# Ledger of designs, part 26: designed miniproteins, single chains, continued (5)

Each design is a single chain, and the fold is of that chain. pLDDT is the mean over its residues in the fold that is shown.

## One batch from the design tools (miniprotein)

Design m16878
Fold by ESMFold2-Fast:
Structure m16878 (fold): chain A 72 residues (1-72)
Amino acid sequence: SELTVLLHKTTFLSEAHVLEKIARKKGDEKSVKEVEKLVEEFLKFAETASPEELLEYLDEAYERLLEIEKKI
């Protein structure tokens, strides 16, 4: 549903924003740039993606976000 997509999208962007702030405070510029690229790629994909495609992409995006977190 549209509501489900909005909730997952909002949660992902919020978590990415928090992780970016943590990396920035630690002076980890590499992790900041990786989070920024992940968010940019997600937003670009979201412009043309169907709701179903977006939910599938969000699963992979979350895994990538967790891999970045491990390096911080």
Scores: mean pLDDT 84

Design m16879
Fold by ESMFold2-Fast:
Structure m16879 (fold): chain A 100 residues (1-100)
Amino acid sequence: KIEELVKRIRDAAAELRDALMQAAKSGELPVTEEGARAFGAALDRLTAEVEQAIKEKNVEKLEEILRFVRDLARSMPSPQVREAATRLVEAVEEALKYVK
Protein backbone atom coordinates (compact mmCIF):
# COMPACT_ATOMS: atom_id res chain seq x y z
CA LYS A 1 0.00 0.00 0.00
CA ILE A 2 2.88 2.42 0.73
CA GLU A 3 4.41 1.59 -2.68
CA GLU A 4 1.05 2.36 -4.37
CA LEU A 5 0.73 5.71 -2.54
CA VAL A 6 4.31 6.65 -3.45
CA LYS A 7 3.68 5.68 -7.09
CA ARG A 8 0.51 7.84 -7.23
CA ILE A 9 2.41 10.83 -5.82
CA ARG A 10 5.31 10.33 -8.28
CA ASP A 11 2.87 9.96 -11.20
CA ALA A 12 0.90 13.07 -10.16
CA ALA A 13 4.12 15.10 -9.74
CA ALA A 14 5.32 13.94 -13.19
CA GLU A 15 1.97 14.98 -14.75
CA LEU A 16 2.25 18.40 -13.09
CA ARG A 17 5.85 18.77 -14.35
CA ASP A 18 4.75 17.86 -17.92
CA ALA A 19 1.75 20.23 -17.76
CA LEU A 20 4.01 23.08 -16.57
CA MET A 21 6.49 22.48 -19.41
CA GLN A 22 3.72 22.37 -22.03
CA ALA A 23 2.07 25.53 -20.64
CA ALA A 24 5.44 27.33 -20.61
CA LYS A 25 6.20 26.27 -24.22
CA SER A 26 2.73 27.33 -25.44
CA GLY A 27 2.90 30.70 -23.63
CA GLU A 28 -0.20 29.77 -21.60
CA LEU A 29 1.85 30.23 -18.42
CA PRO A 30 3.98 33.42 -17.99
CA VAL A 31 7.15 31.48 -17.07
CA THR A 32 10.24 30.43 -19.01
CA GLU A 33 11.01 26.80 -19.84
CA GLU A 34 13.99 27.20 -17.49
CA GLY A 35 11.61 28.31 -14.72
CA ALA A 36 9.36 25.32 -15.43
CA ARG A 37 12.38 22.97 -15.19
CA ALA A 38 13.41 24.55 -11.86
CA PHE A 39 9.85 24.02 -10.60
CA GLY A 40 10.09 20.37 -11.73
CA ALA A 41 13.21 19.93 -9.59
CA ALA A 42 11.32 21.43 -6.62
CA LEU A 43 8.50 18.90 -7.24
CA ASP A 44 11.05 16.05 -7.11
CA ARG A 45 12.20 17.32 -3.70
CA LEU A 46 8.56 17.65 -2.52
CA THR A 47 7.88 14.06 -3.68
CA ALA A 48 10.85 12.80 -1.60
CA GLU A 49 9.53 14.71 1.45
CA VAL A 50 6.06 13.15 1.02
CA GLU A 51 7.57 9.65 0.69
CA GLN A 52 9.58 10.17 3.89
CA ALA A 53 6.53 11.57 5.77
CA ILE A 54 4.45 8.52 4.73
CA LYS A 55 7.16 6.11 5.94
CA GLU A 56 7.50 8.00 9.24
CA LYS A 57 3.70 8.45 9.60
CA ASN A 58 4.33 12.16 10.05
CA VAL A 59 0.80 13.61 9.93
CA GLU A 60 1.99 17.17 10.67
CA LYS A 61 4.44 17.18 7.74
CA LEU A 62 1.84 15.74 5.35
CA GLU A 63 -0.69 18.42 6.44
CA GLU A 64 1.96 21.11 5.82
CA ILE A 65 2.68 19.69 2.34
CA LEU A 66 -1.06 19.40 1.59
CA ARG A 67 -1.60 23.11 2.41
CA PHE A 68 1.31 24.01 0.12
CA VAL A 69 0.06 21.96 -2.88
CA ARG A 70 -3.53 23.21 -2.40
CA ASP A 71 -2.28 26.82 -2.51
CA LEU A 72 -0.25 25.94 -5.61
CA ALA A 73 -3.28 24.40 -7.39
CA ARG A 74 -5.47 27.41 -6.52
CA SER A 75 -2.89 29.94 -7.80
CA MET A 76 -2.25 28.32 -11.21
CA PRO A 77 -3.67 30.37 -14.12
CA SER A 78 -3.50 27.47 -16.63
CA PRO A 79 -6.48 25.04 -16.51
CA GLN A 80 -4.22 22.13 -17.55
CA VAL A 81 -1.69 22.94 -14.80
CA ARG A 82 -4.52 23.39 -12.26
CA GLU A 83 -5.96 19.95 -13.14
CA ALA A 84 -2.53 18.31 -12.78
CA ALA A 85 -1.91 20.14 -9.47
CA THR A 86 -5.37 19.02 -8.24
CA ARG A 87 -4.41 15.39 -8.94
CA LEU A 88 -1.27 15.89 -6.81
CA VAL A 89 -3.49 17.35 -4.03
CA GLU A 90 -5.69 14.22 -4.22
CA ALA A 91 -2.63 11.92 -4.01
CA VAL A 92 -1.33 13.74 -0.90
CA GLU A 93 -4.84 13.61 0.65
CA GLU A 94 -4.86 9.80 0.17
CA ALA A 95 -1.40 9.57 1.77
CA LEU A 96 -2.67 11.60 4.75
CA LYS A 97 -5.70 9.29 5.15
CA TYR A 98 -3.33 6.30 5.17
CA VAL A 99 -1.06 7.83 7.85
CA LYS A 100 -3.89 9.06 10.16
Scores: mean pLDDT 79

Design m16880
Fold by ESMFold2-Fast:
Structure m16880 (fold): chain A 73 residues (1-73)
Amino acid sequence: SSQEVTELVGLMLRIMGIGVEAKLKGDKELEEESKRALEKIMKLIKNGESLERVIEEAERELERIEKKEEELK
């Protein structure tokens, strides 16, 4: 649905935002982790996974990256 697409785009934009901030701060590890998370999400979409499953994986990847960001503070 359009609501689910909006949710997925929002999750991907949040991951991308963390990666951009990491790049600006010179945090190469966090930049690479964010890039890998987006690549994983795009691969699931390309492989025809359900939108519900893709959203669930995007939520897990965002949580993992947010925890990594906190470890560097």
Scores: mean pLDDT 84

Design m16881
Fold by ESMFold2-Fast:
Structure m16881 (fold): chain A 99 residues (1-99)
Amino acid sequence: SKIEEFIRKRLELVLKYAGVPEEDIPLIVDEMVKLALDNFEKLINGDVDLAESLVLRPFLFYDEEEIKKYAKEILKNMAKYGKDVGLSDEVIEILKKYA
């Protein structure tokens, strides 16, 4: 869908600007896209907890310049709170390498 492609591209920008290698990006993006789509209505309406707000909302609302500026902070929040939003231990360990 167009929404899935939009989310995927924004997440790839976050990870790229945060310094995640290209080989580690696909698994993180696939899992994050699934979580964002599963929670899309809540994320758009702002009916989210702290972990959901810090991990799943930035790439939906930031423009490319904001993503570039805050990419490392977003990555650190993904590593710190990602388990609370349903990211796998495998993805969390990858995020921790670059946080």
Scores: mean pLDDT 87

Design m16882
Fold by ESMFold2-Fast:
Structure m16882 (fold): chain A 69 residues (1-69)
Amino acid sequence: MVDDLEVLEALALIVLGIAKSIARQGKPVDLEEVERIFEKIIEKAESLGLDTTPLRQLAEDGLAELRAL
């Protein structure tokens, strides 16, 4: 069984995967929308008392990668 943190990490990875796929096809990615989605995922993890460090790192690295495209 995956724990709650693993589910939230999977959601963040799905969002990143979709955003990267859109960017790779030459379509514009709304980085502010992606950032808002990550903020909501992190907020949910905080509300559950989970360690947000992996989610914050994933969001930071993912947004940096998307900005570099």
Scores: mean pLDDT 80

Design m16883
Fold by ESMFold2-Fast:
Structure m16883 (fold): chain A 81 residues (1-81)
Amino acid sequence: MPTEEEVLALLDQVYEKYKDSSKESLLNALKILIHEVATELGQEEKGREILAELAELSKTQSAEEVYKAAKEKLLELIREA
């Protein structure tokens, strides 16, 4: 099972790799990470809800704000598992 620290480190790596790319590239990378974490935790349905929320946020919010939301939601997912 991934730890909170391991998931945050992976999220930071995704953001650093894609922060200077398109918001779409960052969102796609976040979708992959969230799906993998949710599957590992047995929370696939909650993972899908988070992905839908991030997709909606991406329409109005900056890439950095989408990243911050992803971080908060991933922490909630881990803590509720």
Scores: mean pLDDT 79

Design m16884
Fold by ESMFold2-Fast:
Structure m16884 (fold): chain A 84 residues (1-84)
Amino acid sequence: GDAEKGKEVYKKYFEGTFGKNGKADGAASKDVVILTNGEKVPDFSDIGKKYSDKEIFDYLRNEVPAAKSLSDKEIEDIVAYLKT
C-alpha cells in the first residue's frame, strides 16, 4: 500500500468522522462499530501497532460502512497510512 495515497483517501472519506487530525481519539478495536454520526468513534492511531495489515484491511472492509464504496487498493493504501 501507498501511505500518502492512503492519507488522501482517509481524509476524503473519514476526516470529518474520525476527528480533527484525520484520526479519532480513543481506542481502536477490531470489534468496534464505527459510527459516522455520533460521539463514539474508534481511534486508529494505535491500530497499526496491534493488528496485521490483513486484520486492518478485513476490519475496514467489513466493519466500516464508509469503506464499503472503496476499492481493495484504496483500503490497502489506508492500511499503509494507519501503520505510520
Scores: mean pLDDT 61

Design m16885
Fold by ESMFold2-Fast:
Structure m16885 (fold): chain A 94 residues (1-94)
Amino acid sequence: MDADLEPLKSSKPLSPETLQQIQQTLQLIDETKELIKNSKLPEDVKQDYLDVLEQAKQELLYMQQKNVKDSYIKQAIDILKGQIDKLKAYLATL
């Protein structure tokens, strides 16, 4: 929600670097969603992961629209990338 981001908002526009990282992360989310859809996971588990990834995508877009601080967006991207890497490693064991 926007109230949660209020103390993290910046008066400065997002850096080109941060915008590029957001775009790359959105692509990574879409690629990961396709891997999940094609995985051997049960349908309920697939839906849970797809919902989490869609929420993460919407949160990144929302942070971009609200001009949240670059450092916070980068932290959120790092956490998300770590989660995606773990999920991809897990899917590779199936």
Scores: mean pLDDT 78

Design m16886
Fold by ESMFold2-Fast:
Structure m16886 (fold): chain A 55 residues (1-55)
Amino acid sequence: MSAAQQAEIARLQAEIAEIDAEIKANKDNPLKQSILLARRLALESEIFLLEKLAA
């Protein structure tokens, strides 16, 4: 895996951590939680694709 791909995965993981904090802060807002969960899933899918491209 290239250094650029490793850096991108680390950046995406940091974004997921920020989203997890927002989900925790917005427990009483189900619509916002649904949007944040969908965004988190999209980021996880992007990491999965980057890892598969490195194999």
Scores: mean pLDDT 82

Design m16887
Fold by ESMFold2-Fast:
Structure m16887 (fold): chain A 108 residues (1-108)
Amino acid sequence: SKADKILDVIDELVDKIQDIYEKYLASMSPEGEIVVGTMVSLAAMFNVVMKTMVEKGLISADELKEMALQFLQQLKRYIEENRDKIPADVKEELLKVLEEAEKKLKSL
């Protein structure tokens, strides 16, 4: 279904942010680790909540898409507000992952 395709994009987003966190863990400051770790936690919780809402019939595919797009904008804002705490290469990879997810969602 369209909802399943949107959930697949969210699953991929969680995995990619987790991969970035693990890849750069040893090179980040404690503040950077907290910022990126918070993003992993937020993305994972959003994924669990959205899957539950879809399974219970509480949300349509169009509502799911809108919520996912809004969530991506919130993560972009969080990165910008914390830009001084994150290495430039980590910021670039996170923004690319969010942009790819946005493009995939908009194509559905």
Scores: mean pLDDT 91

Design m16888
Fold by ESMFold2-Fast:
Structure m16888 (fold): chain A 72 residues (1-72)
Amino acid sequence: SVSITLYLDGSYTVKASDAALEAFAADTVKELLRKAPVTNEAQAMVLAKLAETAVKAKDPSASVDTDVSASK
């Protein structure tokens, strides 16, 4: 399983049951943030959906949970 939390300050937290999948999810979020910084909740939700899609493409059996929060 993978849990991704995006914060409106541009920070993020990634937790996964598998270290390789956690690293992949973290790298994916980092790359997406480099291309399009998050300035509002709508952008954070779009980025979260893109990250979920990338993780699911890497491991279709993975359970992915995404959240958007105003603070850490």
Scores: mean pLDDT 79

Design m16889
Fold by ESMFold2-Fast:
Structure m16889 (fold): chain A 75 residues (1-75)
Amino acid sequence: PLRMTPALRRLAERLVEELPSVFRSVEEAVKWLFTVLPREDPALYARLVAAVRADDGAALEALLPQIVALGRRYE
């Protein structure tokens, strides 16, 4: 499993803020990113994994709008 990096935690916290009806906690947001996202958008998931491994906060921030748009389908 990927280690919880500061950048990944900030992304998960932003998801809880942006879409609390779908992402009720940091733990649920992280679980969704590693279970639902790879099924919904494998290419976006690959970009997420690369950014998390690099601890690239700017790359993760750039992915936020696309992740939120996918999450809205689960409202």
Scores: mean pLDDT 83

Design m16890
Fold by ESMFold2-Fast:
Structure m16890 (fold): chain A 106 residues (1-106)
Amino acid sequence: MELEKLREKIRKLGEKYRELVPTPPGGASTPGEVYDLLLKQGLPEHVALGAAAGVLVFNLRDYPELIKEVAELLGIPEDELKRAYESFDEAARLAQRIVDRLRALG
């Protein structure tokens, strides 16, 4: 997948989150917004992807309905996405896997 198509998918995922979750809509940055902001600031792509992945991991905890779509989009098992909240090591491992999968899609 081209980088531009990947960015569009990340943006749409963030839009679906805000459409379905009533709060915090005004305070939370979407994965796509964070990714675009960091790239615009001239940060390396891997930093932008890592930050976007981190936002995604934390948001998915509060909204299980997005887990299936993220699992399909990234090719990561739903159980692995849920395990991120069991320990710091699992959270860090999932964030890295999300970065790796996003790169494979770009």
Scores: mean pLDDT 62

Design m16891
Fold by ESMFold2-Fast:
Structure m16891 (fold): chain A 67 residues (1-67)
Amino acid sequence: MLSPAQQAVLAAAKALAEHLVAEGVPLEEAKETLQRAIDHLAKHYKIPEEEKKRIEEEIFKYLEELY
């Protein structure tokens, strides 16, 4: 199961994805923006690479479902 910190990062990334879609950002640019945000948050919270990869996969799937 994801830790509370990982769940908070996931929730924040989903909110950012919804915001980018609402602003009409193209899918490719939205993916780049989310990747940078996840990289920054994972580094700050010292999230392990395996767990970061799981968050990335879930967020990109969620983003693609919004388009």
Scores: mean pLDDT 79

Design m16892
Fold by ESMFold2-Fast:
Structure m16892 (fold): chain A 95 residues (1-95)
Amino acid sequence: SPLQEAEDLLNEASERIANSKSSDEVLSILKELARRLRELGERTGDEFIRLLAEEVEDIYDWLNSNKDLLTPEQMKNLAMYRLYDARLEAQRKAA
């Protein structure tokens, strides 16, 4: 299902972020995730996936704007927590 594809993309991105070595790697992973979710949402017309793509884009924008104020560890932790929250928000909106 499109929802399972979105979940797989989030899990892949979360694993890559956990193994990243720099703030720039975290940002690169988030940017790729947002693009892939946006493409999935456009292809499927799924409202949940479109909203999820917007949430990930917001996470990217905020972290990118604050990257010089954050350590790589803080970047990873914030990205992971915000991706988890994005799932919860998207699930809440889809219910």
Scores: mean pLDDT 86

Design m16893
Fold by ESMFold2-Fast:
Structure m16893 (fold): chain A 92 residues (1-92)
Amino acid sequence: MRMEVTAWVDGKVLERRVFESDDPVALLREVTAWVEEQLARHPALTIEIVSHDSTSLGINAAQGVVALARARGLRAETEVSGNKAVVRVTPA
């Protein structure tokens, strides 16, 4: 399974990473850990998730990002289109 995750801050690409694993739990854990690092530094950011193998896995990753943002007292909005999920995180 393969997932591309891109973080934007103020309309600029901060970082883009490719995550690969045969274990969906391990893949989601790696994506979640990296996003948590980004959120710790940037409370206002956009996370774009492109899942190449599974729309459901992409949605699960996006829901994980929303949960992380909310745990930090931030607002999060999710938009899903095909294999792409976008989570916009803003200060509360």
Scores: mean pLDDT 82

Design m16894
Fold by ESMFold2-Fast:
Structure m16894 (fold): chain A 119 residues (1-119)
Amino acid sequence: DLEAEIDLAMQQIAAGVARTTLESIKKSKDEKKLQEEVEILKRHLERIEEVMEKYPQYKSQLLFNRGVLEIALAVALRQLGKIDEAREHLKEAIEDLRKSTVPGSEEELKRAEKELESL
């Protein structure tokens, strides 16, 4: 199913970008840029929900991708002082990453746990 492969690949790319920009987000003092990142990450999360419903066979991979996006969103929200929202997204990331069997899930789970402890 070519459409399924494209949708999955796009979600993997979005998660990869979020992971690589995480340190930049942590160091950012630009409120406007942080707000723009929050909106981008929220749109990616809405899309991943749609893809998960359409392709349940990719649930583990998509839970990993969602967990990574949730960590990046939580870090951006923390930088904006939205601590309660950041906490809820980190809790969701932890649940998703615990359910994922993708290589790297344990490392991202430890990252989410550390970010939650730092709130």
Scores: mean pLDDT 87

Design m16895
Fold by ESMFold2-Fast:
Structure m16895 (fold): chain A 76 residues (1-76)
Amino acid sequence: SMEKVIELTVLAIELAGVAFDVDLGIKNNDQQLLDAARRELDRIENRFRELEQYFSDRMRDLMNSRIEEIRRKLDS
């Protein structure tokens, strides 16, 4: 539905913000920022899991790929 697409769009924007914070934290060796970004990533992933049944397989795959990419950067 349109309202669920809007909610996914908000999550994608929030996820982009986490990606910026991760890149900034790595660049500046800012462990506090990286720890905060990890907690925010966990919040976004939990919210996405609550909503994933309402989205197409393609949209679920896209969100999962983006979450996994950011998590790999944090775990490196």
Scores: mean pLDDT 85

Design m16896
Fold by ESMFold2-Fast:
Structure m16896 (fold): chain A 66 residues (1-66)
Amino acid sequence: SVEEARRLLGEAVRLLQTLPDTPERRKALGRVLDAGRLLSEARDDDQIDEALRRARDALRSVRSLT
């Protein structure tokens, strides 16, 4: 759902704010921003599902840095 994707992205952003500015952090931030863009541009359920998958992947990337 859109709400679930937003929740995951919000958690990822919160975690990113606790991390030092490194190339790995910047790369993870890029993934979060890409997922957020896909979510904002989503117009159907398939696109929302893709944004949700990207949000999960982005959060996983951020968690690997904590």
Scores: mean pLDDT 85

Design m16897
Fold by ESMFold2-Fast:
Structure m16897 (fold): chain A 97 residues (1-97)
Amino acid sequence: SELEKAEKLFEENFKWALEIVKHPGKPKSVDIEEAADLAAGPLELKAIVSKDEKLLLYLEAKKHERIGEELEKLGDLELAEKYYALAEEYYAKYKAL
């Protein structure tokens, strides 16, 4: 499906972005957030331009879930929980469509 293709492309781009997005002197959470924005940006833009609200909400849910997972691995449990909560909100909106 288009959702599965977008999720796969986001994951591939996110893994690459995590390798290259480094900000010496900043918290690692900033690198993770910027890597996710870089990976999702073109896909989000395509969804907006095509008026594909379902794809946009699904991408936002997956983006926030993946940020939470990387933050959890980093030990930032409080920030991870906030991103997981945002992912659940986007998933709820997606399911309501």
Scores: mean pLDDT 88

Design m16898
Fold by ESMFold2-Fast:
Structure m16898 (fold): chain A 64 residues (1-64)
Amino acid sequence: MTEDFQKIAELSGISPVTAARLLSSYKDGVSVSDLARVLRISPKTAREYIRRVVEAAKKLGFKV
């Protein structure tokens, strides 16, 4: 649901589209290096973004 990703984006400081992509990729076991390449960011930034998005989703009561 778009509203759920909007709330995750607000808590994590990441755009809703990127937050949705990060959560889907995290659940699918996509490597951090592949995510960094797709999102055009560094692997360090990709790890940080995944951490923030997962923490935000857990705080909102979503399963990840």
Scores: mean pLDDT 75

Design m16899
Fold by ESMFold2-Fast:
Structure m16899 (fold): chain A 74 residues (1-74)
Amino acid sequence: MREEALKKLKEELEKVAELLGVKPEELLRLAEEHRGSTAEQVRAAAARLGSREDVLELVALVLSGELAKLEAAA
């Protein structure tokens, strides 16, 4: 169900936000900014990992894909 998937996504978001030292709302905002990103952009971000900011960008790209998947499943 959509509510179950959204709840699970929020739980994962909270865990990742805690690990990165940011608020879940900030990660969600970054994910919205990266909406429509391609798998190639995710790979490029992963290859570029060297700082916490790079990790945040990668997480935002992945989260953007999960949000798009939830919207498509609705």
Scores: mean pLDDT 69

Design m16900
Fold by ESMFold2-Fast:
Structure m16900 (fold): chain A 100 residues (1-100)
Amino acid sequence: SITVTQSPSSVTVKEGESVTLTSSWSGDTSTDFFVNWYRQAPGSTELTYLGSELLPAGVTSATLTLSNLKKEDTATYYNAVRKLGSSEWYWGQGTLLTVV
């Protein structure tokens, strides 16, 4: 199985700052990976799709950089990865971003 770990688990930043969220995965890394990012607003059960990339075999980490942060960017950010040729998605635990 594939394990996805996001870092940091939580971070607090000020409005106008930038932050970089990292995701890494382990397990079978012999194929290309589709990497999706999602946002979950506080109190919401809904995930908002933010974007995707295809990373080649041997790459086991991705980053999401958020710039010009506003209080409305406060959310949990999730990373999900899928092997090329597989239908199964593996989810990270999420990063809680608080903008103050």
Scores: mean pLDDT 89

Design m16901
Fold by ESMFold2-Fast:
Parts: C-alpha cells; structure tokens; sequence
Structure m16901 (fold): chain A 63 residues (1-63)
C-alpha cells in the first residue's frame, strides 16, 4: 500500500459498517490498501482501522 493523506471533499454518511461517516474538510493519514473506480480502502495510522470511502468524495495526496 501507499502512504497518503486522504482529504474528505464532501460530507459522507456511512450506509454499511465498513463505510466511514466523515465531514467535509476532515483528513485521514494512512495507507491505501486498495482502490477501484467507486471506492478506496485506507488503513488509518491513527486508529489502525480500515475505512471504505467513495472515490468521488475524497482527494488522495501521496506521502
């Protein structure tokens, strides 16, 4: 995986337990484990948890 800062661009409300609820402007520093057209999986360095985030709602900056 690639270490990155993931910035939330719009409010995200989780619809399943695997998804993250996050507000626009939040940042997650972690390792990108997987990405497809619709979703990105990020392991948080802060919590160690893996979050699924919509690709359209986030910006990924490699570290």
Amino acid sequence: GTDATVTVLQDITATTPAELTAAAGETITGTVLAADADWIAVKSKSTGAVYLLPRSAVSVTPL
Scores: mean pLDDT 75

Design m16902
Fold by ESMFold2-Fast:
Structure m16902 (fold): chain A 64 residues (1-64)
Amino acid sequence: SALQEAIRAALEAAARAMGVEVDIRVFPDGSYIAMPRRPLSPEELAALAAAMRAAADAAKQTVA
């Protein structure tokens, strides 16, 4: 769906901007799971989570 693709693209862009490789799954309802491919520090994990949440929210506004 357009929503899933928009969220996926936004999450991939956010992870790339932070230099972190993640495995991303996006569900039809706009929920997602993102798993870092390497262990992250608590600070890196918090920053990644915040960036991804902001990116997903922006993508949802574009499609919704």
Scores: mean pLDDT 80

Design m16903
Fold by ESMFold2-Fast:
Structure m16903 (fold): chain A 69 residues (1-69)
Amino acid sequence: DAAVERIKANSKSDEELQRQTSRILHALLQRAKARGEEHIELSVPLDTEPLDAVQQEVLAEVEAAYAAL
């Protein structure tokens, strides 16, 4: 669970870790939707390095989508 480990490293407390884990799961949900188009990049682990920035950006996009709902 690479995503969970990244959140844990950035979290300060267990409660915050749990909240960020939930947000990451939602961000992954959006990634799954784009999988049909972006799946080829997901196959290349080279994009793992910018995952911290992309992860935060995707999280913001998901949050905006939920707010629009």
Scores: mean pLDDT 51

Design m16904
Fold by ESMFold2-Fast:
Structure m16904 (fold): chain A 91 residues (1-91)
Amino acid sequence: SVDDLLARVEAAKADARARIAQFQSQLPTLSPQQQALVRAEIADIEGTLAEVDRLAARIEADPDDVRAQLLLQLHVMSISATLLVMERILA
């Protein structure tokens, strides 16, 4: 259901924000070049999270908006993939 989708999206957003906080805590231990790259990736993820919030609001207003549902799922998958890559680079 749409409610189940929105609940999964909220969980994914919470996880993404927790991961961003972990990356931010690691910034002082990185080289200046690595810090710049990590900050740029965090800014990109935060921008995508804002788009996720916009799409979620659209789906709450119109639960039959299949295009918004698909775009929301794609953006959440994109965030998860980026976070996975960042974690492996920073490990």
Scores: mean pLDDT 86

Design m16905
Fold by ESMFold2-Fast:
Structure m16905 (fold): chain A 78 residues (1-78)
Amino acid sequence: SAEFLAKIQKVLNDPSLSEEVKLLLLRNIIEYYRNVTGSFSPFLRLVPGVDKDLLLSIEGKPLTDEVLREIKKSILAT
């Protein structure tokens, strides 16, 4: 649903949060969704217009700060 993306966008656009805190919360939200759904589908919706190879590589990787920065960049560009 749109609720997951809206929650992430709210966190990323919150001016009271530091960049480090934003990345931590982004990681927690994505890991929660991944663990609950067991599905790649949320990632496809979070990064519209991004190459499928990038989405597949993100799904297979631990959520490092580098990966989270790429996800953040894609979401904010949309």
Scores: mean pLDDT 67

Design m16906
Fold by ESMFold2-Fast:
Structure m16906 (fold): chain A 94 residues (1-94)
Amino acid sequence: MEVLEKMEEARRRVLEEGQDNKEVLREAAEEILEFALSLMSEEVKKKFEELKEMYEKGDPDLLERAEEVLKNLPPEDQAALGAALQAYFVLKKL
């Protein structure tokens, strides 16, 4: 929840301050990624790196593999890994 709140906070700043800047979203995504990574065990971090490599290679099985990895983790690790993947994908689009 806190990780998603940081993205919402960045969005609010852009809207309320009249700041139309993709760098605000980039900074928020970087903070979310760092925070999520700090919550992960070494095992979960290795799964994140595997999925990251699949994304970089354009692997068509990425979505299916990510879903399988996530469903086999405890809810706390699912939240951390999910948040890290979302932040990483946002950074790749910016």
Scores: mean pLDDT 74

Design m16907
Fold by ESMFold2-Fast:
Formats: C-alpha cells, sequence, structure tokens
Structure m16907 (fold): chain A 74 residues (1-74)
C-alpha cells in the first residue's frame, strides 16, 4: 500500500489549507497578490517541512491557494 503517498497527500491538503488561510488574511489586510503569495508560500513551506512531505511542492500549493482566494473575492 502507498501509505507514504497517502501521508504526503494529507500533508499537501494541510499545506493548502494553511496557505489558503494565510493568503486570505493577507488580502483582507490589503496586501498585494505578490505579498499574499509570499505569505501563502511561507505557510505551505512550514507545514511541508514539519510533516516531512518532500514530494509536495510548496510553490504549487501556494499559487493554487492564492488563485482560489482571488476567485472567491470576485
Amino acid sequence: MDSEVEHTIQSARQAYQSAYDAAQKSLQQGDSPETSLQKALQAAQQVIDQSGASLVDPEDIARSALQKVLEQQK
């Protein structure tokens, strides 16, 4: 069984949620999309580092989360 893959997927979901929250708060404060992306990236990186999920790309997670927040603010 791919339990290591399952753990990686769960870590990715957690990183995404963290990045999403960071991006949403940043944009709510009036930060630029660039600043919000950096904060989302930092949040995703923290989760990935703590979980050891090296297969997850924090930049892809952060970009996806920011795009979703921007779509919902429209």
Scores: mean pLDDT 79

Design m16908
Fold by ESMFold2-Fast:
Structure m16908 (fold): chain A 61 residues (1-61)
Amino acid sequence: KVSELFTQAVMAAARGDLPTAIRAAGETLKLDPSLRETLRAELEGVGVPQSVIDRILAAAE
């Protein structure tokens, strides 16, 4: 479900696996667009740079 994809996106981003992070984030936001703000906050919380967060979220559109 959405929670699994959300967790995968955050973990992949923290690990530096950008392709996996983009795909998982895109699938998360397709299923629940309201999670965009929560996903941004979680990515910030794990130390992902703002430029990378913006890239992940833009690719998820």
Scores: mean pLDDT 81

Design m16909
Fold by ESMFold2-Fast:
Formats: structure tokens, sequence, C-alpha cells
Structure m16909 (fold): chain A 65 residues (1-65)
């Protein structure tokens, strides 16, 4: 796996573990930060975020980031 894919997978695990603990604004900033370092993984990250059992409001905000 490329370093970027490993970082995205680690980030997705962290999102799943903390999905109810962080306000949506912090989650959006985290997604933007990951995409700043790995812009080529934007579609992959968005597709994986859709697979997470997140509240619809948080999902919409994250996918709009």
Amino acid sequence: MKKGEEAVESFLKLLEENKDKYPVEILVLAVKKVLEFFPELEEYLKEKIKELNLPEEKLEALLSA
C-alpha cells in the first residue's frame, strides 16, 4: 500500500472511533488536512467516508469539504 493510502486508512479508523466525540467543524478540518497532503486520494477518501456509520449531517459536511 502507498504511504498515502496507509495514512487515509489510519485516519478512517480514527474517524470511526471518534465520530461521536468531535464536533463536525473539527472533522471537516481533519479531512481538509488529509486532502492537503494526499489530494490524489480525494475520491477514495470520500467513498470510504460514505461507508462509515456517521450521522447524515456530519457526512454531508465532510463530503462538502
Scores: mean pLDDT 73

Design m16910
Fold by ESMFold2-Fast:
Structure m16910 (fold): chain A 77 residues (1-77)
Amino acid sequence: SKIEELEKLIEEVKKALEEEDPDKFVETLEKTGTVEADILAAFAVMSKHLGNRDAFRRVAEQGIEFLKKEIEKEKKE
């Protein structure tokens, strides 16, 4: 189901955050095919380029919240 797919993406983002891996985060979010995910992926790439771990953590947390919001949309319809 779409909900199960989104839950798996949340777990992958959590692993990327624990591993401090912006590339894994980008690959995971690109699977959604959304503009919002593309923007978050761009910020993750920027945080990697700048070596800013705090910025990456914030972006990854926003990615988790975005995916949770997508799950809630699926549950309402």
Scores: mean pLDDT 84

Design m16911
Fold by ESMFold2-Fast:
Structure m16911 (fold): chain A 62 residues (1-62)
Amino acid sequence: MEEEKKKREEKIKEIADYLVENHTKKQLEILKESLEDSLKLRPSKQIEEWLEAVKLALKKLE
């Protein structure tokens, strides 16, 4: 369990770093809303990971 959790956290951090480098704060806010809506319609671990990454990226841009 711990190794899988660490790999997930590392993946989320990589996605967040990519998002910070390639997107503005406003674009990330729009992406967050889009991912939240997508998660309501189609629950997916991949969408959940992207949503966590967007939240982390927004926190880094504070």
Scores: mean pLDDT 78

Design m16912
Fold by ESMFold2-Fast:
Structure m16912 (fold): chain A 74 residues (1-74)
Amino acid sequence: SLQQQLDQTQQQLTQRLEERVRAYLAEHGVDSLSGDELLRLYIGVLEEVKAQETNPAIKAKLEAEIASLREELA
């Protein structure tokens, strides 16, 4: 179902974001991220997941989220 695919996508997004945050903190020797830094990492994760997604409905939702977050950084 679409809901199961959305749940799987959300799980992938959460896992990848957690991995990217941990890597960033380790690379830069910092204990936390600014809101803008977190948004940039999340946009990157969304773009990566979108590139691998084959379901057009899920791709559309990911694109909308990316657009919204980019507006927050502007």
Scores: mean pLDDT 83

